# Ledger of designs, part 36: designed miniproteins, single chains, continued (5)

Each design is a single chain, and the fold is of that chain. pLDDT is the mean over its residues in the fold that is shown.

## One batch from the design tools (miniprotein)

Design m17311
Fold by ESMFold2-Fast:
Parts: C-alpha cells; sequence; structure tokens
Structure m17311 (fold): chain A 63 residues (1-63)
C-alpha cells in the first residue's frame, strides 16, 4: 500500500539511506499520486541531498 511505502521510506530516511527512501516514496506516489505526505517527504530527501530545485518542485506538488 501507499502507506506501507511511506512508512518504509521514513525509516530509511532516518537511517540516512536517501536513495532507498526516494524509491519507496516514488512507489507511494505511483499508488496514490494525490498523497501530499509522499510529495512532502520526497522534497525533504532532495533537500537533504542538496538538490533544492527538485525539492521545490515536489513541495509544489504537496500543496
Amino acid sequence: SAEEHLKRGKELFKQGKLDEAIKHYEKAIELDPNNKEAWKNLAKVYRAKGDFATAALYEKKAS
């Protein structure tokens, strides 16, 4: 489920496994593109990677 992928992504992000977290957040939005929390968490990961441009785009999708 989208919720399961969100939970796993958050756990991986806390561990600093940024690319693995992105894969789970991407699966969450594949299952539910209107899931604002998935888009917000994608934005957070890209900020952590220093990719502020991509983070801003995903933040826009979350609103």
Scores: mean pLDDT 86

Design m17312
Fold by ESMFold2-Fast:
Structure m17312 (fold): chain A 88 residues (1-88)
Amino acid sequence: MKEAIEHAKKAEESVKNMLEYIKKGDREKALKYGVEASKHLAKLKEIDPSRKEKYDKAIDYLSQGIADPKKAEEALKIVEEIRKELEK
C-alpha cells in the first residue's frame, strides 16, 4: 500500500511537470516527465493489477499528450483519482 501511494504521488507530480513544460513550449522536458510518469504507472500496474485498465489508459493518454495537451490533462485526472483511491 505505502509503496503504491508513493508511486502514485510521483506519477501525479511528473504529469504536472509535463503539463508545465508543454505550456512553456519545452517539448523535450515535457517528454522526459511523461516518460517518468509512465514508469511510475507501469510499476503501479505490477503492484496493483486490479486497476490495470486505469493505469493502461493513463499511460496511453500520456503517450498522446505531447501532440494533444488535452490528453495529458485527462491523464492527470486519472492519476489524481487513483491516488485518492489508494489513500482511502
Scores: mean pLDDT 85

Design m17313
Fold by ESMFold2-Fast:
Structure m17313 (fold): chain A 115 residues (1-115)
Amino acid sequence: SNREILAEIVEEFFERAREVARSTTDPAEALRRLRELTFEALKKIEENLPSTPETDELMTMLAHATGRIAEAYRHHPEKTVEIIEEVEEVVLEGIRNNEPASEIIRRIDEILAAA
């Protein structure tokens, strides 16, 4: 299904984002690599999912998630891996349960508010 394809793309993105967080203490390098991973993930979604309003909303949600991870690198560098793991769990659960993109975004924002 389209949701399964999206979940696979998102899982790969978050796995690589965690590797970035574990491999560098330089926030500038981490943010550069996170931007590259975000571009790759959005491109894979565009290529593999139908061009629908739902797909556009899910791409917006992923861009929001990556922006929040970037904030974690700037403001909570010691917690970045933990924040990435919590955001991944919320995003993947939301995708698999067919939650609206707006609900997934709300839950991501709650993670950052608690950090």
Scores: mean pLDDT 82

Design m17314
Fold by ESMFold2-Fast:
Structure m17314 (fold): chain A 70 residues (1-70)
Amino acid sequence: MEEIDKKIKEYEEAAKKGDPRNYLRLSELYLIKGDLEKAKEYVEKALEVSTDPGLIQRAKELLKILEKLE
């Protein structure tokens, strides 16, 4: 648990620097923690800032998983 919390903080700091991959990684980490609300928030942010088709597809797959879990 402590390792995941440390990674979340690290990626949150890196996301402020403008790398859209960090938003997708944050959504994955929050999903692992069971925080579906934060996971959805970060996957939506990844979709807003990403122009990479691969990242967009992965973010859409995460949204589908989150919708199934809601």
Scores: mean pLDDT 76

Design m17315
Fold by ESMFold2-Fast:
Structure m17315 (fold): chain A 75 residues (1-75)
Amino acid sequence: LSEEEEREIDLALATMLLSLGKIAFEKGNYEEALELYREALRLVDEIMERYGETPDAQALREEAEKLIKEVEEKL
């Protein structure tokens, strides 16, 4: 895989983790949602460190941080 292809795959994985977290949140599984959001945030931070702070990565990071705050209010 090229470096750009690896970056796109990592962004897709982070997006999928946020989606799984949202499903857990909707089911009332707040601890599971928190763990999934934290995993997504960690992956986004790794992407930003490796590939730089791009607008798509920054947007995903901001979404993950917002979702973490929302789920923490439920715990």
Scores: mean pLDDT 86

Design m17316
Fold by ESMFold2-Fast:
Structure m17316 (fold): chain A 63 residues (1-63)
Amino acid sequence: MEHAEEAERAAREGRLEEAEEHLKRLGVPQAALDLWRERGAGAEDYVRMARVIRNALASAREA
């Protein structure tokens, strides 16, 4: 249900395209994704990004 959790799952399975779509729906700009690719980002990096966003969303639910 949360796009952040779907992004983590897709990234873990190596489906980076699906992970990017979920991250974009969460408001991650394409420029940020391009920068991550420039740095040699792979599946592990996308999983970390999704976790950070998920934690931010959890905090927003209480704030």
Scores: mean pLDDT 73

Design m17317
Fold by ESMFold2-Fast:
Structure m17317 (fold): chain A 86 residues (1-86)
Amino acid sequence: SEEGLRARFILEGLIAELQRLAAAGKKLTEKEVNTIIAAFEEKSKYLEKEDLKILGERLIEVLKKATTPELYEKAKKEINEIIEKN
């Protein structure tokens, strides 16, 4: 759907920006990580399950480098729960 294509485009852009921040050695705060998880959950409603899984897995991999180990483990759990729910 058009909404699905738009949701995918937005999440792809978010992942690319997070990759740039991680490459620059920037670490996300808890508030920023929570905002990213909330954005992923909001967009998840418009995505097909296969695209949601692929984008979620890519988001998890980026967050491993872009934040602290504690926030990464929390994000991994919440993102996987969002994928399973949909």
Scores: mean pLDDT 88

Design m17318
Fold by ESMFold2-Fast:
Structure m17318 (fold): chain A 65 residues (1-65)
Amino acid sequence: STKQSAAGLLAVELGVEAGVGVKLKFSGDTLSVQSLDEDEKVRQEVLERIKKIAEELGLKAELLP
C-alpha cells in the first residue's frame, strides 16, 4: 500500500539522519513513533523531524512514550 511505501522511505531517512533507535507504526492515517532514547529533548527533536516528513506525505504524526 502507499502507507507501506511511505513507512519504508521514512525508516531509511530516519536511520540515515539520526543514528537513533526508533520504532514506527502506521494506523489509518497516523504515523506513531517511539524513540528508544529516554532523553526528552531527543524525543521532541524526533517528533519535530517526523512531523515535517509526515506532513509532506499527508499523514498525522504522534510521539509515543
Scores: mean pLDDT 64

Design m17319
Fold by ESMFold2-Fast:
Structure m17319 (fold): chain A 82 residues (1-82)
Amino acid sequence: GEETAEAVGEIAGDRVKEHGIKAVADGVQNALKEDGLEGKVEADAKGVGEGAGRAVKATKGLSEEDARAVAEAVKKAVEEAS
């Protein structure tokens, strides 16, 4: 739940610092495609956050509430990294 959101947020922020937001958005979009989920991931904090929340929900079977927590944590971390 909450610990997963914080951990995913930290990883996303570090990836944006190292590779840039566009590369991270592309990575999240590819992860969604591999899980059979369609959707464009915009190269901004909101797009990366929402995409990451959806990907983690699909992979770990998170609730809607926990997926939203992941999306918000990632968005905040990406905004701080940018």
Scores: mean pLDDT 78

Design m17320
Fold by ESMFold2-Fast:
Structure m17320 (fold): chain A 93 residues (1-93)
Amino acid sequence: SEELKYLILRILYQNGGVAEASELLERLNEILRERGEPTVSRKTVYELLRELEREGLVERVEVPGRKRPVYRLTEKGIEELLRWEKEHGIELG
């Protein structure tokens, strides 16, 4: 879902551009629940992150000493997020 991908980009932006997949899952499902929309699984979040990586909007970053990677919003990702927000009247916060 394009909207779900843009919600992930927004969550990353609000979180200073970096987050773990578990944090993205929790925040995304909180937003969906507040909107009365179906929640998503961890598998769905990883599939969305993989699509965002393929599009160059997010980077998966391995951090020395950490067992789990972090996901970083790219400059292209910020540009696409701002374009989406402008088109749909959504605020970044």
Scores: mean pLDDT 83

Design m17321
Fold by ESMFold2-Fast:
Structure m17321 (fold): chain A 64 residues (1-64)
Amino acid sequence: SMEDILAALDAAIRRFEETRPLVAEEIRRLKAEVEKEGETDADAAHARLQEALAEGLAREAAAA
């Protein structure tokens, strides 16, 4: 469900927000898109989360 997806994204944001703020920012962007679109496909949401994690980690590496 969308609620389960949003809960998973919130958990990911909490995991990264203090240690990798650019990763958390990318996941917050994804959360806003999921809420706007009404995404209910957990597999699609998982793929988008992996993409957001990769982008955020690339940004963290570039900023170091």
Scores: mean pLDDT 85

Design m17322
Fold by ESMFold2-Fast:
Structure m17322 (fold): chain A 60 residues (1-60)
Amino acid sequence: GPSEEEKQKLYEELVRKTAELNGTSLEAAREALENTRDKSYEFLEGVLGRVDRGLEEQRR
């Protein structure tokens, strides 16, 4: 399974991309994702996939 370091990197990427998608600070993105931090790696990957799709749509 994924390491805690890999999960932390995924979470940090999710925070950064969520801030970009919503036009908010990194602090606000962390607060929005607070309850997500304790979820599985697979759950975090799913959320990141949705955020990435939103960012791709904004770039069109």
Scores: mean pLDDT 81

Design m17323
Fold by ESMFold2-Fast:
Structure m17323 (fold): chain A 94 residues (1-94)
Amino acid sequence: DEVKQFIRDYLIKKYNSNPVLKSKLSDESLQAQVLAIIELMKELGIDLSDFEKIKKLLDILINYAIENNGRWVNPFTHSKEEILKKLPELKELI
């Protein structure tokens, strides 16, 4: 799965580059975050074939994680409206 591998590799690169996020890096957390990101993209209607949009989305989510001690927005427990309220920048990707 090209999209999952791309997201995983991008997250690893960004997490290792940031001292706050480096301590939160584990294989289990990466797998869970990749699945959550794909679910979020599907829920928002973001094009999974557009790797530049995927990068922009990942940068938005990573910035949120840095500001929130490594915590992510969870699309399985939050509505689309709740997520867009927390991350209005995501509207630019729809």
Scores: mean pLDDT 76

Design m17324
Fold by ESMFold2-Fast:
Structure m17324 (fold): chain A 82 residues (1-82)
Amino acid sequence: MSSLSREEQIEFLRKVIEDLDKEGKSNLSKIFGELAGELLYDLIFGGKTPDEVAQSIGYRFPSSLFSSAAKLVLDYLKSKGL
């Protein structure tokens, strides 16, 4: 197929998180656990705002944390030419 599926995009984001954690630049896998890929999918590819993602999990984490996570992931992707 000519486009990535939702599942493939989530798996891609999980690998980005693993790379960031290995480089000591984040602990997103520890903070968000098994939901990390899905939450970042909603932020990066799903078009949701940090507040909408925070609301979707009942503000278990603040919107500012999701804003910081999205920036960190986007900065990483930009540094890799993606």
Scores: mean pLDDT 76

Design m17325
Fold by ESMFold2-Fast:
Structure m17325 (fold): chain A 58 residues (1-58)
Amino acid sequence: TSLLDETARYGSRKQKEIEELIKKGKEDPKNKDELMAKAKKLGADAGAVVNARVDAAA
């Protein structure tokens, strides 16, 4: 398995986690801001990991 294949699977899993947090935020308006903040942080952290792995593969 290549580093790029692992990175693609990692990105797909993190994308699903982000989508779930966004959906929960829409279903629970009282916790929406907290859930959206978690989704944004998860996206930023995942993006940093993906960029680091792509740079390592280059």
Scores: mean pLDDT 78

Design m17326
Fold by ESMFold2-Fast:
Structure m17326 (fold): chain A 64 residues (1-64)
Amino acid sequence: DEERLREALRRTEELHDERLEAIKVGSKAAQETFDTTEGSLEERLNAASQAGRDAYLEEVEKKK
């Protein structure tokens, strides 16, 4: 009863934290790729977007 509620809250917090960490990982990967990629602004943004998305998805999949 009380224990089930506490377990559900902990699981929800873990999922929330895992998603936040994945977002952080994605954001950092995007920022680093943008800073290190040479080329036009469009090329840098495209590379950063791709790197951020890939890092986010990899982090989420590892947490399964």
Scores: mean pLDDT 76

Design m17327
Fold by ESMFold2-Fast:
Structure m17327 (fold): chain A 105 residues (1-105)
Amino acid sequence: GAMEAEIERALRRIQGVLRLTATHERALFEGLPREERAALLRRTAAEQVAEGLLEPEEAERLVRVLLEDEAGLIEIRNILSRTSDRADLPAIAEEIRRHLERVVA
């Protein structure tokens, strides 16, 4: 039904955002120069658009924001690497949510 279609569309969009974010995070930790990261993000964004996961304008905005917020992605990775107890998960999830909200705004 229409409700299921909306949920599926939202899940596809989230998947596209997560793939793009993960690609940039990996490129940062591999020490790729900004120009190479930009090229990789543009290729990944084009793939997500081709698969119907992201709209072209959303993909372009995400690439721009990810390239501008390099330090924030490194910070999130550092937070996750320190997590060993499930008791910390609600606080960490809220930090990640706030960061992603900034990145995708």
Scores: mean pLDDT 65

Design m17328
Fold by ESMFold2-Fast:
Structure m17328 (fold): chain A 61 residues (1-61)
Amino acid sequence: SRRELQARIVNLLAETDGYVSVAEIARRLGVSPSTVSRALRELEAAGVVEREPGRGVRLTR
């Protein structure tokens, strides 16, 4: 589900120092990059993650 994917992304980012690319998140979670990108847009809009062009995303806190 969407919420389960969002929770898995947050947990992955919490275990990783610095920025993680969309491609790496997709690979590690076994989902498509487009699915990850959609979930990340929702998390970014909610203020949960921050995006750095060319580097990827990380948790805001």
Scores: mean pLDDT 82

Design m17329
Fold by ESMFold2-Fast:
Formats: sequence, structure tokens, C-alpha cells
Structure m17329 (fold): chain A 85 residues (1-85)
Amino acid sequence: KEEALAALEEAEELLKEHKDELDEELVRLILDALEVAKKLVEEGKYERAIEILKNVKKLVEENLSGELKDKILEALNKAIEALEK
């Protein structure tokens, strides 16, 4: 639980730090989805959280590039892995 929440916070921080370099609506959609996933994790609804995070991964893979994409995908994968235990 704590490991997954920490990884999600890392992904949110990366997006917020680079928000001026990205599409504003895309950043908002991803941040909103991450907040929903965090709430689901806090409620113990891990399967639903994983589903949301897999959808966020697709958005990141399709819309971001370079080092930022790789770092956010790494954080999302860490969160998913922690929830699958």
C-alpha cells in the first residue's frame, strides 16, 4: 500500500514539474486519474486501481516522449507491481 502510494506520488510530481512542457488538458486528465487510483488504493480496491493505472500507462505511452515518459512509466509500473502482491 505505502509503496504503491509513494510511486503514484512520484508520477504526480514528475507531471507537475513538467506541466508547462505538456498539453494542459492531458496533464489534468492524467492527474485526475492518478488521484482516483490513489483513493482506490487507500480503500483497498487494488484491482480497480490497477485498471486505472494501466489506462494511464497507455495515455503516457501514446502522448509523452523521451526521458519524462520513461520516468513516469517506471513510477506507474512500480505502483502496479506493488498492488499485484
Scores: mean pLDDT 82

Design m17330
Fold by ESMFold2-Fast:
Structure m17330 (fold): chain A 74 residues (1-74)
Amino acid sequence: MPSWIELVREGLALKKEGERAAAQGDLVRAAELYREAARLFRKASEQSPEGDELAALSRLYEERARELEREVAE
């Protein structure tokens, strides 16, 4: 079973890849990566003593993904 630390590291890596995709104009890929990062942060929040901070981070990247999806949809 992945530890919450492993989930956070994977989430941060996906977040970084999402930022790179967004910078390159690939908003669809960026939104997908931000949603996956948010999912991992949410799972980590359920197991972590810093659960509130990780839950907030999850919500932040869910919102960023939704914003990018709206931009793609016009």
Scores: mean pLDDT 83

Design m17331
Fold by ESMFold2-Fast:
Structure m17331 (fold): chain A 74 residues (1-74)
Amino acid sequence: GPSLEEEALAVWADAMAKLQAARSPGEVRAVYDEAMARLDELEAKATDPEVREFIELVRRGLEAAYAEQLARLA
């Protein structure tokens, strides 16, 4: 099966595509909340500090993308 890092990258790719397709602030928020919940599940499974750091980098990237997309739709 995929590694936790591969699953985190899949969350990133899916969320980025959905954020670009979002047409309202509410849709942007829903995508962000779902992506963060999926990352929380992966982080709960991660015991390796390097894997946890990678998930945190993906999380920070999503936070930045979320803020940018909200600003574009305001």
Scores: mean pLDDT 88

Design m17332
Fold by ESMFold2-Fast:
Structure m17332 (fold): chain A 64 residues (1-64)
Amino acid sequence: SVKEEISRIIAEAIGEILRKIGDLIDEEIKKGEKASEEEIEKLKEETKEILEEADKKIEEILKE
């Protein structure tokens, strides 16, 4: 169903964002250093891209 497809897209997007946050935290622990402003900005841009891609997929499903 349309609802199931949309739910999956949203869940996958959230999962990917959480994975990237986890990777950043793991790198902070590994290096013993706080994430730089540049690393945080990259995370923000990647989050935007993930959300924009999810939006495009939802738009295609709703195109009818």
Scores: mean pLDDT 83

Design m17333
Fold by ESMFold2-Fast:
Structure m17333 (fold): chain A 62 residues (1-62)
Amino acid sequence: MELTEEQKKKIEETYEKYGYDLEKLKELAEELGVSVSTVRKYLIEKEIDEGMELIKEAVSKL
């Protein structure tokens, strides 16, 4: 299921406030009408993208 821009923002806000709290992610998934696995996959993909950006920035400064 494809997440809407609004759903993505709510997931990001919840993660910023509580971190990777499984209980809070379950509550959010239920509120958004999506599966917990969908929310978790989005957060993992976002963290990977952010990690890759940090690596690129570090390498460019060498």
Scores: mean pLDDT 72

Design m17334
Fold by ESMFold2-Fast:
Structure m17334 (fold): chain A 77 residues (1-77)
Amino acid sequence: SMKIQLEKTRQEAARVLEEVARKTGSEKLAKEMQEATKKSIEQLLAYTLLVFTDLSSNPEQAEEGKKLEEAIEKLEK
């Protein structure tokens, strides 16, 4: 389901942000960057879910909804 895919994408994004924070070496800068990026990703994922729901409720646009789901699955890697 789309919700599961979005959660997996969020978890992978969190892992990447944690690695960036470690490599940056500046605890304050890394934390600020990580928090700002997490908020942006959360907003993007929420918007993607809303768009998917809107597209899937329209029979003519259902195919676009499937493409969004596939794109989210690729982000899990």
Scores: mean pLDDT 62

Design m17335
Fold by ESMFold2-Fast:
Structure m17335 (fold): chain A 79 residues (1-79)
Amino acid sequence: SNLAIAYNNLGVALSNLGKNDEAIKAYKKAIELKPDFAEAYNNLGVALENLGKHDEAAKAYEKAIELKPSLIATSKTAY
């Protein structure tokens, strides 16, 4: 768990430096260690979009939504 979080954080730092290819490798390592890591899938999607890999990004976002449905958060705030 801690190592998966560390790789995800490494990916975020690399992405902020514009190192999107290296960020993708870090996010994939985070997912390898924690396959249900919705945040890592979402971050992978952003990095793929930054490289113009829109189809791969869409698949990563779809997996993130599957693991952590955004509609649940929306339903809880609808008062």
Scores: mean pLDDT 80

Design m17337
Fold by ESMFold2-Fast:
Structure m17337 (fold): chain A 88 residues (1-88)
Amino acid sequence: SLAESLEVAREIGRIFAEGIRIGEELYELYLKSEEEAKKKWEELKEEIKKKIENTSDPEEQRKLKQILSIAETTFEFYLKAEEAKKKK
């Protein structure tokens, strides 16, 4: 089951990488326009929601939900860091 363990680890890595990338892109947009970032996040949530609704594969649904959760967490992390930086 080494091959199975490696594939699970690679899949987890891909999910984290994609979620982080999305969150960082949203944060970069936020620095240029808070309203545009908010709009883009809502559009992205709707797009991923539609992808979840359009798949019958529960594993694909789980992956999409995890990507969305990681993207949200990453974006919130960067927003919190930016707020802390602006405190002074």
Scores: mean pLDDT 82

Design m17339
Fold by ESMFold2-Fast:
Structure m17339 (fold): chain A 64 residues (1-64)
Amino acid sequence: SAAEQQRLLEEAHELIRKAAEALAAGNRQEAADLLLEASKLYSQVPGHEERAEALRRTAERLRA
């Protein structure tokens, strides 16, 4: 439903905000985990596949 898609997007946005805070604090692993969770949420919303993939790739780079 549209309400479910909106909830997923809002949750993903909160996770991205928290990831930015973690990264600013030097917590690369925590930032990577948060971005991977945000990627999974975007992948559940039609039309957000490119954003999901970009977040997944960024998380993988942070873990390396």
Scores: mean pLDDT 88

Design m17340
Fold by ESMFold2-Fast:
Structure m17340 (fold): chain A 69 residues (1-69)
Amino acid sequence: MDEGVAALLVAMGKLMIRKGDYEGAVRLYEKALELDPEDAEAWENLAEAYEKLGKEELAEEYRKKAEAL
């Protein structure tokens, strides 16, 4: 079930954020969104990860993507 795998990847991404591995979190959230591109929460989490990496413009773009869903 793609939704179950996507949810697990989001949970792992949140764990990476907690560990300070923002690059790892980005990779996990991007993979989750490949499986479930309509997950607004995953888009918001990806935006926060990019914000933590100092990529503010990219973070804003992904926040808008989440709001559009």
Scores: mean pLDDT 82

Design m17341
Fold by ESMFold2-Fast:
Structure m17341 (fold): chain A 77 residues (1-77)
Amino acid sequence: SEAEEKAREYSNEGARLLALGRDEEAIEAYTRAIELDPNFAEAYLGRSLALRSLGRDEEAEADLQRAREIAEKLGIS
């Protein structure tokens, strides 16, 4: 769907920002991806990495757990 395509675009932007060390902006981009596709495991994984780099470990762990749950439900490793 268009929403899923746009979620992927935001997730790709999040990954780019994360690679640049722009962690707060990466979180914002990944959050937009998740809002458009709440089952997008990769966006939760990316956001967890950005959150951890900022010392927001509890939020990072929650996102990591959510990504694992989604991946398991969809049968992806």
Scores: mean pLDDT 88

Design m17342
Fold by ESMFold2-Fast:
Structure m17342 (fold): chain A 75 residues (1-75)
Amino acid sequence: EIEKLKKEIKELEEKKKELEEELEKLREELRALPEDAPLEEILSKIGEILNLIGDIIEIEKEIEKIKKELKKLEE
């Protein structure tokens, strides 16, 4: 079970990396929008960015939780 938790941490860290890459792409897209871009398009991009940040935070929380469980099992 310890090895399973270590594998889960690694998989979550890989997912976090992918989401961080997607976040950077969306940030670049937002910066590339023209000054006269429709408000709906700007708000849509901001919403996507906020959703990705939320997903990254949830993955970080899950990694931290599993790490604490691992530490208790290794005691």
Scores: mean pLDDT 82

Design m17343
Fold by ESMFold2-Fast:
Order: structure tokens, then sequence, then C-alpha cells
Structure m17343 (fold): chain A 103 residues (1-103)
């Protein structure tokens, strides 16, 4: 199943780059359902897709899941994504906290 999940993740990233954020979300969710081992990576990209769609609340949820599942809570990319999502929510203090952690 990991090979299928990797293909779904690759398609999600392709659609994210092309600006088809809804299709990107679909493929990232499929990757999460197929492979728990890739779920952390998929949640990170899901957070990016939700930010691009203008849904920062779902982006925060997705980035927090990425931290929880990645085995590396100090991942600067995920921390920066979480900071950007909080900034989009107007939560400036929380955003600053996560930007500091991403150094």
Amino acid sequence: ATGVAMAELALGRKYLKEGDYEKAIEYFKRAIDISPELAGYAYYHLGEAYLKLGDPEKAVESYRKAIELSGNPDNPRIQKGLAEAYKALGKEDEAEKWYEKAK
C-alpha cells in the first residue's frame, strides 16, 4: 500500500503546484487513509493546500497533526506552516511563537 500512498502524495503535490487545491486535498487525504507511515508528510502538504484555499483553521489542524505524527516536533517547515496559518487567522501572538520555534 505504501507505493500507492506515495503515488497519491505525488499527485497531491502536482495539483498543489498547479493551483488545483481541492484536488490536492483529495489526494493528500487518500495518502493519509492508505499509509499511516506517510500520514505526517501528507498532513504537512494538506496544511499547505488548506492555506492556499483560504481555510487557515483546517491548515492549523493539519499542521498540528503533521507535528504529532512526524516523530520530529521540531521540524522547521511544519512550524513555519503553522505560524503562517495562525497569522492568516489573525492570531499574531501564536504566529510569532511558532516563527520563533522554526529558527
Scores: mean pLDDT 83

Design m17345
Fold by ESMFold2-Fast:
Structure m17345 (fold): chain A 84 residues (1-84)
Amino acid sequence: SAPKITVTLYLPDGSEVTIDLSDIDLDATAEEVAQKIKEILEKNYSGETLEAAKRLIDEIVAEHPDATGEEFIELLKKKNEELK
């Protein structure tokens, strides 16, 4: 079995969201990977926590429009470390 790949996001309200990346194609564009992550979040989270997570994701895509899916995940991890 392949190892499970996850990303945990820490939000300004102190809430935490965890995303499973095992089924995401990292060879896609940042916009495509971001859209799939938002769809996963919409299935598992709601309200202000979901809206805050979507805003963080959209901000990273807007700041890095030429990023690959793999680069987007690394940027997301870096932003997450800054929010600790």
Scores: mean pLDDT 76

Design m17346
Fold by ESMFold2-Fast:
Structure m17346 (fold): chain A 73 residues (1-73)
Amino acid sequence: YKEKAEELAPTDPAAARFYLGLYYGSQLDPETAEKAARVETDPALAAGFRYAAAIKSGDPEALEKAQAEMDAL
């Protein structure tokens, strides 16, 4: 995810911020990643944190919501 964020940064900053949030969130437990998303002011970065939390939690509803946020970026 980190490499993908670096690749996208010059052409799609929003997508780059999403993958950066996904990268950081992937290093946290799901609860901490969700909390990080709630305090994050950058919507793309916040969406990345929520997506990471959803993947790790295995909650299909959380994953569906996180995917919808990603698609809205």
Scores: mean pLDDT 75

